# Designed miniproteins, single chains: the designs that were tried, part 21

Each design is a single chain, and the fold is of that chain. pLDDT is the mean over its residues in the fold that is shown.

## One batch from the design tools (miniprotein)

Design m705
Fold by ESMFold2-Fast:
Structure m705 (fold): chain A 86 residues (1-86)
Amino acid sequence: MVTVTVEQLGVVGPDGAQRFRVTVTNSFDGEVTVTVSAAGKSYDVAPIGQGETAVAEVVVPRVGDTVTVTAVSGGKTLATASLRAV
């Protein structure tokens, strides 16, 4: 099983840029690829193996932008989570 969490950490710039922390824990018996989508762009984080946890920090340029995280193995989506910047 794969667990994905997204949390907002706060404002980091004078333009209202928002910082998020993404945590992915892989209890699946294979490698998963983690993709973070924010403000119409997609960012790949390093693949994680069985029993591993990845933590990534993402900055989005505006309040109201949504961060969506998807964990995929073999082209199948195993977990997803999203959070909107406030």
Scores: mean pLDDT 74

Design m706
Fold by ESMFold2-Fast:
Structure m706 (fold): chain A 73 residues (1-73)
Amino acid sequence: MEEAIKEAVEKARESAKLAEKSKSLLEGIGQVLRGIGDAFDAGLRAGVADEVMNDPEVKEEITRGLEAAKSLA
């Protein structure tokens, strides 16, 4: 579980950084969706998708990416 959460946090964090560097709302949203998909996949592989997607740090990084994308609107 801890390993899956760490992987999900890293993927969500990377997608948030890409969203922050995005030039448009659509580009930013695309980066966030990719990060969400990667985090969910990490959780599914470990059999703990719900725990991973409800982890506070994973949710924080996803929210950061969404806010970055939203600021481009």
Scores: mean pLDDT 80

Design m707
Fold by ESMFold2-Fast:
Structure m707 (fold): chain A 74 residues (1-74)
Amino acid sequence: SILDEFKEEAEKIIKESKEKKLSLEETLQRLQDLYNKYVQKIMSSDLSKEEKNALIDELAKEAQKLAEEVKKEW
């Protein structure tokens, strides 16, 4: 699913950021950029308005959870 793809890419960003020793601010910015990319993907899809809204709401929850976890670990 698109949410599973988002989670997989987010985990790759977090792993790469740790390996490259990026700052918290840089890591959060990359995650924000990924979130914006996935919002755009959902909005440009052929899904119904209701399905798009539901996916964006779930995506926002996952993005917020990841940002809080990253802030605690950095």
Scores: mean pLDDT 86

Design m708
Fold by ESMFold2-Fast:
Order: sequence, then C-alpha cells, then structure tokens
Structure m708 (fold): chain A 75 residues (1-75)
Amino acid sequence: MEAERERLRADLRKFEERFKAILPTLPKEAQPIAKKMYEATLRAYEALLAGDLEKAEEIDRQTLEELTPKVEALR
C-alpha cells in the first residue's frame, strides 16, 4: 500500500513533467482542452492518494465524456 502510493506520486511527477513540456507545442485551440485534462488528472490522482478510488474513477469518466468530443472536433 505504501509502495502503491509512492508509485502514484512518481507517476504524477512524470505526468507533470511531460505535460509542461508538451503544452507549449500544442496548437492554441488545443491548449485549453489539454489544460482541463491535466487539471482533471491531478484531481483524480489526489483522490487515489486519499484512498477514494470511486471518486477518481468518476472524475476520469466525466472528463473523458466531456472532453473527447472537443478533442475530436479539433481533428
């Protein structure tokens, strides 16, 4: 359980590094959508670290449901 939380923290740090590197390379139209996905991912990781798996899954599901059509519209 401690090892799992440390893994989640390490994954979160890697996600933050990658997102910060990628964000300025995205088209201006995609940046607001990418930022919303990033913020939702942070909230999901916070819920997982707090032991609230149900909340983390709900955040992920709602984020995909709301943002997938917007991402598709950019293509």
Scores: mean pLDDT 74

Design m709
Fold by ESMFold2-Fast:
Structure m709 (fold): chain A 81 residues (1-81)
Amino acid sequence: MEAFAEEAAEALAAWMAADPALRALVGEFLRLGREAYEAGDEEALAVAEEYARRAAEAAAAGDAAAVRRVIEEGTRRLRAL
């Protein structure tokens, strides 16, 4: 699990270095997740954790397009709460 997460993080970091739009999108998603944590919003936190997991799975699979789609969907879902 931890080794999988590290591999996913390395792939995502490399893609964000090459793609400023992806970096901005990931930053927005992480900001919303942090706001949910600080507010004690358990529902929003659960949503953020699920989409973070899906994004990590896509990153580990080497699918940058899927990572972008998952983060876009997660961001929209968090804003809809």
Scores: mean pLDDT 78

Design m710
Fold by ESMFold2-Fast:
Structure m710 (fold): chain A 89 residues (1-89)
Amino acid sequence: AKEIGEKALKSLELALEALEAKDLETFNKHLKEALEYFAKLAGSEAEEKLTAAIERAVELSKDAKSAEEAMKIALEVLKEEVKEVIAKL
């Protein structure tokens, strides 16, 4: 369980690095991997936890100046959600 969470976290960190490098292909690859690991980690609650994280990201990013800034905020919210799930395992 922790290993899946660590893989999700690593994939989110790689997605953030790719976004900062403006490499959208690598960003999409790692984001997809992170979401797949997150779904495995959260199980039946995956949809609810992901929806809650997206809602938080939208609220925090409503004043974002660019799509890139909004995506960085969303990835950080997802990263914190994964960390919280790992901490409770």
Scores: mean pLDDT 72

Design m711
Fold by ESMFold2-Fast:
Structure m711 (fold): chain A 93 residues (1-93)
Amino acid sequence: MYLFKVTIEVEAEEEDVEKIEKIARSHPEVVAAEGFYDKEKKKIILDLLLSVEAETEEEGLKKAEEAARKIVEDLRKEGFNAKIVELELVAVE
């Protein structure tokens, strides 16, 4: 099992934090999701921890990237402009 940290920037208002976190947490790979409104950037910063089952780090990275893209797609379906800004391996189990 591989754990990846993902940071997504979402163009939304402070009141949307809980809705954005709930959308992220609906994905099975998401083991932690925390959003906060960045007043300087005027965006919500969504920090996620993803857990993926893979035989190799390369396969794990590919699965984490796919999961992150699906989260962005779901945010976009709800009317939020979102982009992945960071994705990094943080632990191997």
Scores: mean pLDDT 86

Design m712
Fold by ESMFold2-Fast:
Structure m712 (fold): chain A 64 residues (1-64)
Amino acid sequence: MEEIEKLKQEFIEKVAAAARSGATDEEIDRLIQEGVEKLKSLGATDEEVAQFIDEARKAAEAAR
């Protein structure tokens, strides 16, 4: 679904930006959880949610 992919990319970018700004691990986890909730509301599968979490965490790590 196009909306799911767009939302994934938007939250990955937000997580990376927060990490660059010195956000704590707790703040990063909160942003990831917000993304997960929105993805689930759009009908994302457990696999798509797991992929998003992995990509978002990697983006945060790379941005620090």
Scores: mean pLDDT 81

Design m713
Fold by ESMFold2-Fast:
Structure m713 (fold): chain A 64 residues (1-64)
Amino acid sequence: SEAEEILKRAEEILRRARESGNEAAATVAEMGLKEVKEAIEKGDLESARETVEKTERAVEEILA
């Protein structure tokens, strides 16, 4: 499902952030995953997509 794909993407971002050893990136990714899960539980897939995209950009910026 779309919710499962969004959740997997958020978990993948967290995995990459943790593998980087950067604590700020890991914290941002953890917060993003929590927000994605909350949005999915509320049935707000649009908010879940927005959150995962913002989290990915933020993590990429920290790791650049």
Scores: mean pLDDT 86

Design m714
Fold by ESMFold2-Fast:
Structure m714 (fold): chain A 70 residues (1-70)
Amino acid sequence: EEVRREAEKLAEEYIKGINEAKVVEQTDDYEVLKFKVGGKERYLTVAKGTSKETLIKVIRNGFETRVELA
C-alpha cells in the first residue's frame, strides 16, 4: 500500500532525525530540539526531561497506528 510505504519511510526519517537531534534552547519548562527530516530542518518543543528514546517511541507508535487503520 502506498500510504503504508510513505508512512514507514517518513517514520524512519523522523527516528533518524530525533536520534541526531540537538538541544538548541532550554528553559525551566521545555527544551527545543533541532533535527533534520528529509533534508529539511525541523524544531520540536518538548517537556523538560523528555528522553529521545521516548520521543522515538511516540513517533513510531503514531505512524504504526495510522498504518494499521489504513
Scores: mean pLDDT 69

Design m715
Fold by ESMFold2-Fast:
Structure m715 (fold): chain A 89 residues (1-89)
Amino acid sequence: DSLIKKGEEALKKGKYDEAIKYYEEAVKAGGSVFPLADAYVLRGNSYKSGRQYSTAAEYYRKAADVLKDSDPERAKEYQKLADEYEKKA
């Protein structure tokens, strides 16, 4: 709960890497993977906007990997997105 809230505050400030660290700690403590996946996607979108397509693809793959068991359909979508941006790099 506290870690998720700290992650949310970091996202509000555009501090994606801080949010990811808090959500990684939450997952390690047995929390939900969904906030972590969302933070990875937002970080990937940030890199995509900077035309850093290879790094964007890495973050989309991270989102797909953490979702593979909890949400296989969303995992496939982010894997496809990663593959598309890897080709643009």
Scores: mean pLDDT 87

Design m716
Fold by ESMFold2-Fast:
Structure m716 (fold): chain A 65 residues (1-65)
Amino acid sequence: SLDEELEKVVQEGLRIHVEAARQADESTRQRIGELTGELIDAAIEKDLDKAKEKLEEMRELLAQA
């Protein structure tokens, strides 16, 4: 269901947020924090495509750190 897919996207985003808090520099942590907020907002709006887009941006940013 859409709700189950959104829940998985949110959980993965929060996992990345926690990893960034442990490993990334301050500027990367700040940007990941902003993207996490945008992902949660998209999930509240039930916009799965936007939530996935924000999750991918978080993944790419953390991978480059």
Scores: mean pLDDT 87

Design m717
Fold by ESMFold2-Fast:
Structure m717 (fold): chain A 86 residues (1-86)
Amino acid sequence: SLSEEQRQQLLEISQEAAARVQAVLDRLAAGEISVDEALARLEALVTEYVTKMAEIYGLSEEEKERLIAAGKAWAREALAAFVAEL
């Protein structure tokens, strides 16, 4: 199980990630950035936050890369769904 310190770090990381994702989506909805720019920013956020979480969990490089790939796939699908509702 995770320590209380690790649990607190994960909560803080999750809250920060959510806020930064929302900022990208808000800029896209406002027409301030393109869909391609939003995708690039979201994929960079996936890489950053999965890497931070992998360090806390002690994941292997292979496990980290699989999670990054899955996260990027999810981000692409989620962004497409978001744009379809604009």
Scores: mean pLDDT 87

Design m718
Fold by ESMFold2-Fast:
Structure m718 (fold): chain A 58 residues (1-58)
Amino acid sequence: MEEEELLKKKAEDLLKSGEVAREMGRKLEEAGNLELGRKAFEASERYEKESQELLEKV
């Protein structure tokens, strides 16, 4: 029970991190920093994948 809740919390935290990275990517692109924006979007996708992998374990 506790371990399942902990995995869900970690997955949720990763999704939030991905959302923040995506928002940062948009702001960077708006500022004209396309290279950093692209890297932020890549980080967002990575967080989303890690979250999905954790959710599959519960």
Scores: mean pLDDT 81

Design m719
Fold by ESMFold2-Fast:
Structure m719 (fold): chain A 59 residues (1-59)
Amino acid sequence: LDPETIKRLVAEALGISEEEVDRIFEEAGGDLPMALVRLLNTATQEQRDAVAEALNRAI
């Protein structure tokens, strides 16, 4: 998956803007795995399930 697709899917699943996701990715130094870990650590179980489902569907 390309980074733009991942950002879009995560933003939709968490109910936040793509701009907010971009900011978190920048704070993580462009490290996509680290940015995802940070986002999911603050997410509810429902939000984590939504992200997993969206990513699985995109493949």
Scores: mean pLDDT 74

Design m720
Fold by ESMFold2-Fast:
Parts: sequence; C-alpha cells; structure tokens
Structure m720 (fold): chain A 80 residues (1-80)
Amino acid sequence: AEAAERERLAREAGELAAKAGGALYKLALKNNSLEGGEPADTPYGRLVLEEAEKIKSDEEAEKLYKENLAKAKELAEKAK
C-alpha cells in the first residue's frame, strides 16, 4: 500500500514538474534566456516541450510555472 502510494505521488510530481518546466521554457524563449538550453530529447524533455506548446500567453506561463512547481514539490516530499 505505502509503496504504491509513493509511486503514484512520484508520478504525479513528475507530471507537474514537466508542466512547470514547459512554462519556464516558454518564458525563456520570450526573453531569449536559454542558459539551460532546449529540453533534452528524452521522454521527460518531450513532455516539457508539449506542455510549452499548450501555453498561449506569458501570464499563463508564469502562473502555471509557480502553481505546478509548488504542487510538484509538495507531492515529491510526500513520496519520500
């Protein structure tokens, strides 16, 4: 039970982190501030790019980055 719950929380944290990463990447493109570069060609990097493409405005990107990053951190702590 506990192991299955930790696995579920870790997966949800990863999905929220991908959404936060996509939002950050979208904001970095606008400001030409790609110090971290484009997301790597990995399954996770592809999810980050997909989430970035769904974002229509800078205001939406900033909101999604803050909200999803906070939720991802909370779920990651519960997965420990």
Scores: mean pLDDT 69

Design m721
Fold by ESMFold2-Fast:
Structure m721 (fold): chain A 109 residues (1-109)
Amino acid sequence: GPVVKVDAPREVPEGGVAVAVTSASGFDGSEYVTMTVAVNKATGEESTGGGSLAPNGGGIGMSGLSNLKAGDVVLPVGGVVPKGAEPTLEGVLKHAVAVEFGPEIRAVG
């Protein structure tokens, strides 16, 4: 099976909704979306969010993450995936055309 090295933990920031920032340069937003899965280091629970890309290949995508609490330590995995990919860690790893381990998490409010 694929060996996933997730060694870039992120603390969930205070101040609003948690959003992961994924690099998506060169990918067409008509065919692809961003998807991020954050695994809570203490509980093992997955939080998943998707984000839109610019139609002409935007440089970044932003994925809103649900069920995260400020101060939680998570292991985020971001990907650029074809539209319709499964909203799970396995789905991202199977379908992603680009993967980022430990994308930045920001609070947006």
Scores: mean pLDDT 72

Design m722
Fold by ESMFold2-Fast:
Structure m722 (fold): chain A 78 residues (1-78)
Amino acid sequence: MKKTPGEKVKEFLRYVREHHPELVPAVLNALKRLGYEVGDEITDELIEKVAKDVESGKLDYNKFELTFMFELAVLLSK
């Protein structure tokens, strides 16, 4: 297919970083909850690691999406 799950997550993470920086904390908290080591930024190294894990099936894209939606709800409830 033209877009793989890894490409979709890579585009999503880049889009949030560039166009919705206010949502970056929700993304970072979701990735931390999924076992990733994160700082205060969505780095290119973090994007590549997550994309590879999604592409290989080590990280379920739906699990990532649901975890992000949960952290987004927490962020917006404050």
Scores: mean pLDDT 82

Design m723
Fold by ESMFold2-Fast:
Structure m723 (fold): chain A 70 residues (1-70)
Amino acid sequence: MTPLEKLVEKLLEAIDAGDEERARQLAYALSDWLKQQGKEELADRIRSAVEAGNRDALKEIAQEILKELK
């Protein structure tokens, strides 16, 4: 399991637990990593979902990324 895959799984766990603070921190970490890898569109989508407080959108994006890693 890659460090990125673990980060996405931790984000999904935080979302499901309703830990907004933890989910926000993990989402920003994921967004920063994606931007560093040249995936600015995905990074921006994550940031927008976090800023809007849209947990469903954030979860969907995280699941999409996790699927691509497998």
Scores: mean pLDDT 81

Design m724
Fold by ESMFold2-Fast:
Formats: C-alpha cells, structure tokens, sequence
Structure m724 (fold): chain A 68 residues (1-68)
C-alpha cells in the first residue's frame, strides 16, 4: 500500500540520519521506494525521470544530515 511505502521511506531517512546507512545505501533505498510507488500506481518511470527524482531526494536528505 501507499501507506507502507511512506513508512519505509521515513524509516530509510531516519536510519540515514542516524548514521546507519552510506550515501550509496540511501540512493539504492530511495530508488527502490520510488520504483515501488510507481508500480503501486500502475505507472511507468523512465530511467532519466527516476534518476532526476532520486537525485533531488538524495540532495534534500543529505542537506538535512549536514544540519544535524
């Protein structure tokens, strides 16, 4: 469900902010969550769109960690 995907997204961010995940593990997890979200919606996502969204998400989470 969408609620389960959002819960996993929050847990992934919380683990990264706690220093439990590398930047690569965060990127991989964000990519997986994005893929699952689009699959749940019955939509397709191009490699270019996927990269752009993940890059933006990664930047935001890294900026949050730098402020902590």
Amino acid sequence: SISDILKRFKELIDKYLAGELSDKQLRDGLTEILDEYYKEKGLTLSPEERKGIVDNMLLGVKDEKRRS
Scores: mean pLDDT 84

Design m725
Fold by ESMFold2-Fast:
Structure m725 (fold): chain A 90 residues (1-90)
Amino acid sequence: MTPSQQLSQLDSQSQLQLGNIQDMIDRGSDPDVVLQQIRQLTTNTYTGLLDVQTQSLRDNDLVTLRQSQQVRQNLMGQLDSLMDQVTSRL
């Protein structure tokens, strides 16, 4: 799998999980369960991004490295929004 393919898969999977967490919030799921899902997604996303960045550097794929930085910023913003939504309900 190329770094670009890894990044695309990571972004798609993360977006799906973000949607699932938003649905849990909208349905009034237990905040503890929602926060655990946010924690797990955050850990998985950061680990995946580091793997993509490491491989991009090894392959001298500066395009994918730059794209991974943009994906990180977008995903971090969405995770922060979900956290704020959950904590506002406490």
Scores: mean pLDDT 86

Design m726
Fold by ESMFold2-Fast:
Structure m726 (fold): chain A 67 residues (1-67)
Amino acid sequence: ALSAEQRTIAAAGLRELRELGLPEAEARAIVDAGLQGTPASELAARLRAHGLPEADAEGIARGLSTL
């Protein structure tokens, strides 16, 4: 089960990714990878591959890496 803090971070990340134009399935996959302990550098690379600007990708990846 996810902690309240993890749920808050995951929900915020999902919302931000959706606002930046990622499809729901892709946004959910990235958040799930963060929950599974994927390094911030790999999350950022995946986000850039989906077309996110570098600054947004790095910021979101850093947030998700705290999961």
Scores: mean pLDDT 81

Design m727
Fold by ESMFold2-Fast:
Order: sequence, then structure tokens, then C-alpha cells
Structure m727 (fold): chain A 97 residues (1-97)
Amino acid sequence: PVSEAFLRQGLESTVLRLEGLPKDTTEKEVYDFASKFGVVSQVIMVRSASGESTGEAYVLFLSPEDAERAKEAANNSTFKGHPLKASWAGSLPPLPE
């Protein structure tokens, strides 16, 4: 009932891709940061094959308004002293489950 374009627009409106996270950043720290801007549904940490953090994470919000606030704030913020970059996610990373 919904086209692929509508589903993609939904992901672009509610899912943020965060870059520039320190490699020692945990899922909880990203969740705590993102929850300041709205209701977070899920946090997905991007890891290498060795389990090491790549400095990237995906954050799923329940509303596009919360995601927009988080994106603007993150692009104007630092996380643990590192400049943070936020963009809309085009798709979620592949999950083993």
C-alpha cells in the first residue's frame, strides 16, 4: 500500500546517521545524547568485522520533528570534544538478524 519512495522518505525523516563519534563511544552514550532532543526508538552502532567502532551510528526517532531537532543540534555540537556530523540515513546498515 506504500511505495518505496514513501518508505525511503520516512527513513530520511526519522533516521539519522551520526559520524565523528569517538571509537570508545557506547550505544548508551549515543542514546543519552539523542534522547535530549526527542523520543529515541533505537540506536544502531556501526562496527567493523573485528567488533571495533567505526565512529558511525544510526539513531531512530519516533517522530520526524525530533529527528530534525537532533540533526541540527548534532551538526552544531561536539561529542566528547570531537565535531559531530549528522545526516539523513538512506537505509539502515545490514544486520545479522
Scores: mean pLDDT 70

Design m728
Fold by ESMFold2-Fast:
Structure m728 (fold): chain A 83 residues (1-83)
Amino acid sequence: GPPTITTEESPERLATDADGRRYRYRTVTITVKGASVEEAQKEAEKRIEELKKEDPNIEVVDRHITQVGDTVYITVVLKKPVE
C-alpha cells in the first residue's frame, strides 16, 4: 500500500543560549512507514521549506534520523529569535 506519513509539531519553548540570546524552540517529528529513508527526508525538507516560507527567521538547529524496521523517524529541531 502507499506509505503512511505523520507529522507532529511540539509546542514552542523558550530557551537562552550560552551568550544570553533568547530563542523559541520547537521540534517537528516526521514519521514515515513503508517508504525509504530518502522519501522520508524529502518529506522533512518539504515541511522545513513550508515553515521557512511562513517565517524566514526560522533556523534548523539539528536533524536526527532513526529507522526501526519499515518505519523512519525524522526529528527536526527549529529555533527563532524572540528579540
Scores: mean pLDDT 82

Design m729
Fold by ESMFold2-Fast:
Structure m729 (fold): chain A 57 residues (1-57)
Amino acid sequence: PRLVARRIKLEPVDGKPPTMELAAKKARELLEKDPNVVGAAVVETPEGFYVAALIEE
């Protein structure tokens, strides 16, 4: 099996950059819904938060 890291970009909510809470929710959803997602991390940038997902292919 091969592990691949992917950046999951989040959409703005109410015209504001993605928040830590939104990114944490997305990370949990990925881990719960996709058995190939073996890890997820919330990453902060000046433009808002995103999720880095580790996927087993």
Scores: mean pLDDT 78

Design m730
Fold by ESMFold2-Fast:
Structure m730 (fold): chain A 76 residues (1-76)
Amino acid sequence: NAEIEVGVFIMAFATFSTVPNQPLSDADIDFIISHLQNIISSVDLSDADRQTIMDYVSTHPYATDDLIKRVSELLS
């Protein structure tokens, strides 16, 4: 169920971003990307689901430009 998988992704992403004023580490980025790749491989994401993931990541206060770019490339 894509809605559940997107929800799980959002909650997991939020968990890595609990430290105020610090960007995500390279290890956190790699973990998030690997998790997203697994979701894409196992679940048929709609255009709406892809947009929800992009909007969440791009507006997240701790997302780096590298993470935003890598997520965008995976969802394209």
Scores: mean pLDDT 74

Design m731
Fold by ESMFold2-Fast:
Structure m731 (fold): chain A 90 residues (1-90)
Amino acid sequence: SDEEEEAIGVLDDLEKKFEELRNWSKEELLEAFELYEERVKFLAKYLSEDLKEKLFETMARIREILETLSPEEAAKEIIRVLEETKQEIR
């Protein structure tokens, strides 16, 4: 569906951004990530409740990873989480 394509698009953009930001500090990564949280919040009003919940849960998991792991380990784990979430949505 168009909603699923939009959700996957956001996740793809975020994954690409983490590949680019691998050498950034944890604070810089969190600030960049917050822009994607805002994008998800904006899109949420146009998404189904199930898809919205899945995106919010994924964003929460990514935030926890960013806060608990080193930048290098966080990037790798976040990419795994994003791939897993995209596979569930498709």
Scores: mean pLDDT 80

Design m732
Fold by ESMFold2-Fast:
Structure m732 (fold): chain A 68 residues (1-68)
Amino acid sequence: VSKEELDREVARALAEMVLSIGLKLIEKTEDEEKRREIAEETLELIRSIPGVSEETVEEIEKRLEEKL
């Protein structure tokens, strides 16, 4: 496994971890506006992860929309 492949896997793992936390917060929040705010902040954090692909970000965005 190359270093570049490991870096991409780490970025994806971090993105999934951040998504997991965001989804848990959304589940615990009843206010629709606050749920959307949490989803937006979660997505921004994921976009800030070095090495995360745009495809991964789009997949996560769709998963967040599904939970709103």
Scores: mean pLDDT 80

Design m733
Fold by ESMFold2-Fast:
Structure m733 (fold): chain A 83 residues (1-83)
Amino acid sequence: MPDEADVKIALAEIILAILKNSLERGVTDVEESKRLLQKALELAREALPHDPETAQRIFREVAEIAEKLGLPDLAEEARRLAS
């Protein structure tokens, strides 16, 4: 099988890097960021059985970014997955 889990992790990390840059620059679109965070969360969830350490790190990063964007429901979901 192609490295599907590795590709999913890489995509999630790219999404998080883009969102962190946008937050630092103060140019964040909250609706678009919510969709991107949800995508990163799903990608990490799918990769969890293959790379649990990296997936858990991504869940924590999603939670932190969601908190900064004022998305408490998404932050709580990500925190539960990181536990």
Scores: mean pLDDT 83

Design m734
Fold by ESMFold2-Fast:
Structure m734 (fold): chain A 74 residues (1-74)
Amino acid sequence: ATATVEIEGTKATITGTGMDKEGADKAAFGAREFSDATARVEVDGNNATITLSAASPAEAEAAAEGALKFAPLA
């Protein structure tokens, strides 16, 4: 799977291509392990969108990094 990351203030959006529910759940787990951000997962076929909502921009960056560490990226 591949992923694109967009960070806007306290919000991070990760779009996974070729990422199923298991991959998206792993990314969300990583975000929660490295931050206190709230993770919302939406899966549409073989594409996933993970929306991370944090209290600060630094926390949003930490959440995105955590998600990418645990996401099954090729």
Scores: mean pLDDT 79

Design m735
Fold by ESMFold2-Fast:
Structure m735 (fold): chain A 67 residues (1-67)
Amino acid sequence: MEEMRERITERLRAAGVPEEKLPELTEEALRFALAFSRAFKMPLSDGIIDLAVDVALINYEAEQKAQ
């Protein structure tokens, strides 16, 4: 669990997410990854983590444009 949080946080930081938003987006991405894994009965993989990070970034960018 913690290893997954660190992995997600690192990818979000590399994508330019500000430090203040990292905890929020990390939890959002982790929640998505776990839900996806459970729904499709797939193990957590780098591919699922990458997808979760991409979805969190899309949602974040949409929120920034709406505000």
Scores: mean pLDDT 78

Design m736
Fold by ESMFold2-Fast:
Structure m736 (fold): chain A 72 residues (1-72)
Amino acid sequence: SEEEAKKEFLEKLGKIGRDYLQRLLRDGMPEEEVKAYMLKQLEELRTEFKEKYPDNKKILADLDKIIESVKK
């Protein structure tokens, strides 16, 4: 369902965000290295959601916006 897709999306985005903060703040990793890792995780998430929820155009568009924002 769209509700289940949205829940999974938010849970996985939250995990990526927490991983970013932990690597940046706890592990003291260089910001550019952590950013590259986060981008890889976001692109993998987009590929997964495109295969699992191909008709959920809103989630895919939201992921594209997030990825583009991070690339700047």
Scores: mean pLDDT 82

Design m737
Fold by ESMFold2-Fast:
Structure m737 (fold): chain A 66 residues (1-66)
Amino acid sequence: FMEAMEKLVESGKILAKLLKNPEVKDDALKAAEEIDQMLQSGTPIEEVAKKAEEKAEELEKKAKEA
């Protein structure tokens, strides 16, 4: 569970940086909102961390290719 929390924090930092990129800003904001909704609905932290990692990786790749 500690590793899941650490991954969630790292993914959150990546998403925060992507909010400053106009190419992916809206996608990053929606990803952050989706993660917040998962946390509010009581989704296990391991699933939230996995989703955050997937979204951060996808959007970071998109930002690099733009």
Scores: mean pLDDT 78

Design m738
Fold by ESMFold2-Fast:
Structure m738 (fold): chain A 117 residues (1-117)
Amino acid sequence: MAELEATVRLEAKSPGTVYVSALVEADEPIKEVRGEAEVRNLKTGEVKPASTEVRIEGNRAAITASAEVDPGEWEVRLRVTVEHEGKVRLLSASVTVEDADGNVTTAFAEPREAEAK
């Protein structure tokens, strides 16, 4: 079992929706993946519920989540648990905010690698 975490901060200038997208790769076909996303306001500490969807295709898995947010500075924490022995890599993680005025802002997390012992 391998765990990967990504944290991304971004600002919503008006009410909108946060979209989380992540891609993980293993050295062998993936059996199971669990994703958890937390969207937290940095000023108030409010946590918005985010529904996570996982799609597995061979040795890769796509993780998506979304939450509605009010204006402010937000932190998205993504935890991915891969039921795999060996190497697992976070190829990409991005967070996009689409606000009610049609502004789109995207932020990226740096790639990560984890190895299950």
Scores: mean pLDDT 78

Design m739
Fold by ESMFold2-Fast:
Structure m739 (fold): chain A 59 residues (1-59)
Amino acid sequence: SDLGLLALEPVRALEEEGKRLIEQGRASGDQALIAQGQALLAEAERLREAVLQAGLYGL
């Protein structure tokens, strides 16, 4: 359970940062910020999937 909680913190941090960058990029028309935010969301999804496959969520 502790390993699951530790893995969730990085996922949530990446998701929050990614969404913020996408919002900023869309507001300013900065495609580089949008791409950076999308990359962070993709990393968060990959990490979340790894946690689920490890059975930390009781697959």
Scores: mean pLDDT 78

Design m740
Fold by ESMFold2-Fast:
Structure m740 (fold): chain A 76 residues (1-76)
Amino acid sequence: ATVPDPLSRLKVEEKWIDENITDEKDRLLARIYFLLKLLGKSDGEIVRTIKELESMPVDEQRRKLAELEAELKKKL
């Protein structure tokens, strides 16, 4: 029942993204990828989700990011 703080790990991943990825779309996709990993999604589901989002507008990518952040928050 005791789980490590996933938000602390997410902050480290976000800092790495901010320092190493300059393109906004790539940053959004990288954040979504890490959130899917933290949520325990399967590798197949992650790949499929990222592939679908790559073809979507930035607004849809931001919406998906917000949904995943809300899902992670509910698990805390």
Scores: mean pLDDT 74

Design m741
Fold by ESMFold2-Fast:
Structure m741 (fold): chain A 70 residues (1-70)
Amino acid sequence: KVVEEIYEKLNEVDRYIKEGDIEKAEEALKEAEKLFEEHKEEIKDVATYTALQLRIIGARIDIELAKKKQ
């Protein structure tokens, strides 16, 4: 469940970036990061943990690149 919720928030980040709503993208990323940090002990699958970390890092980079275009 928590993994699904984190992916949903990360998908929201991607959607808001495409819409040009950087503030909402930042908010969605903050929510994803909070869920990941609060529930990281429950994510025992190394592959899932690594995939989530990489998605979060990617989202941070995408937001920073989008900010530079404003």
Scores: mean pLDDT 83

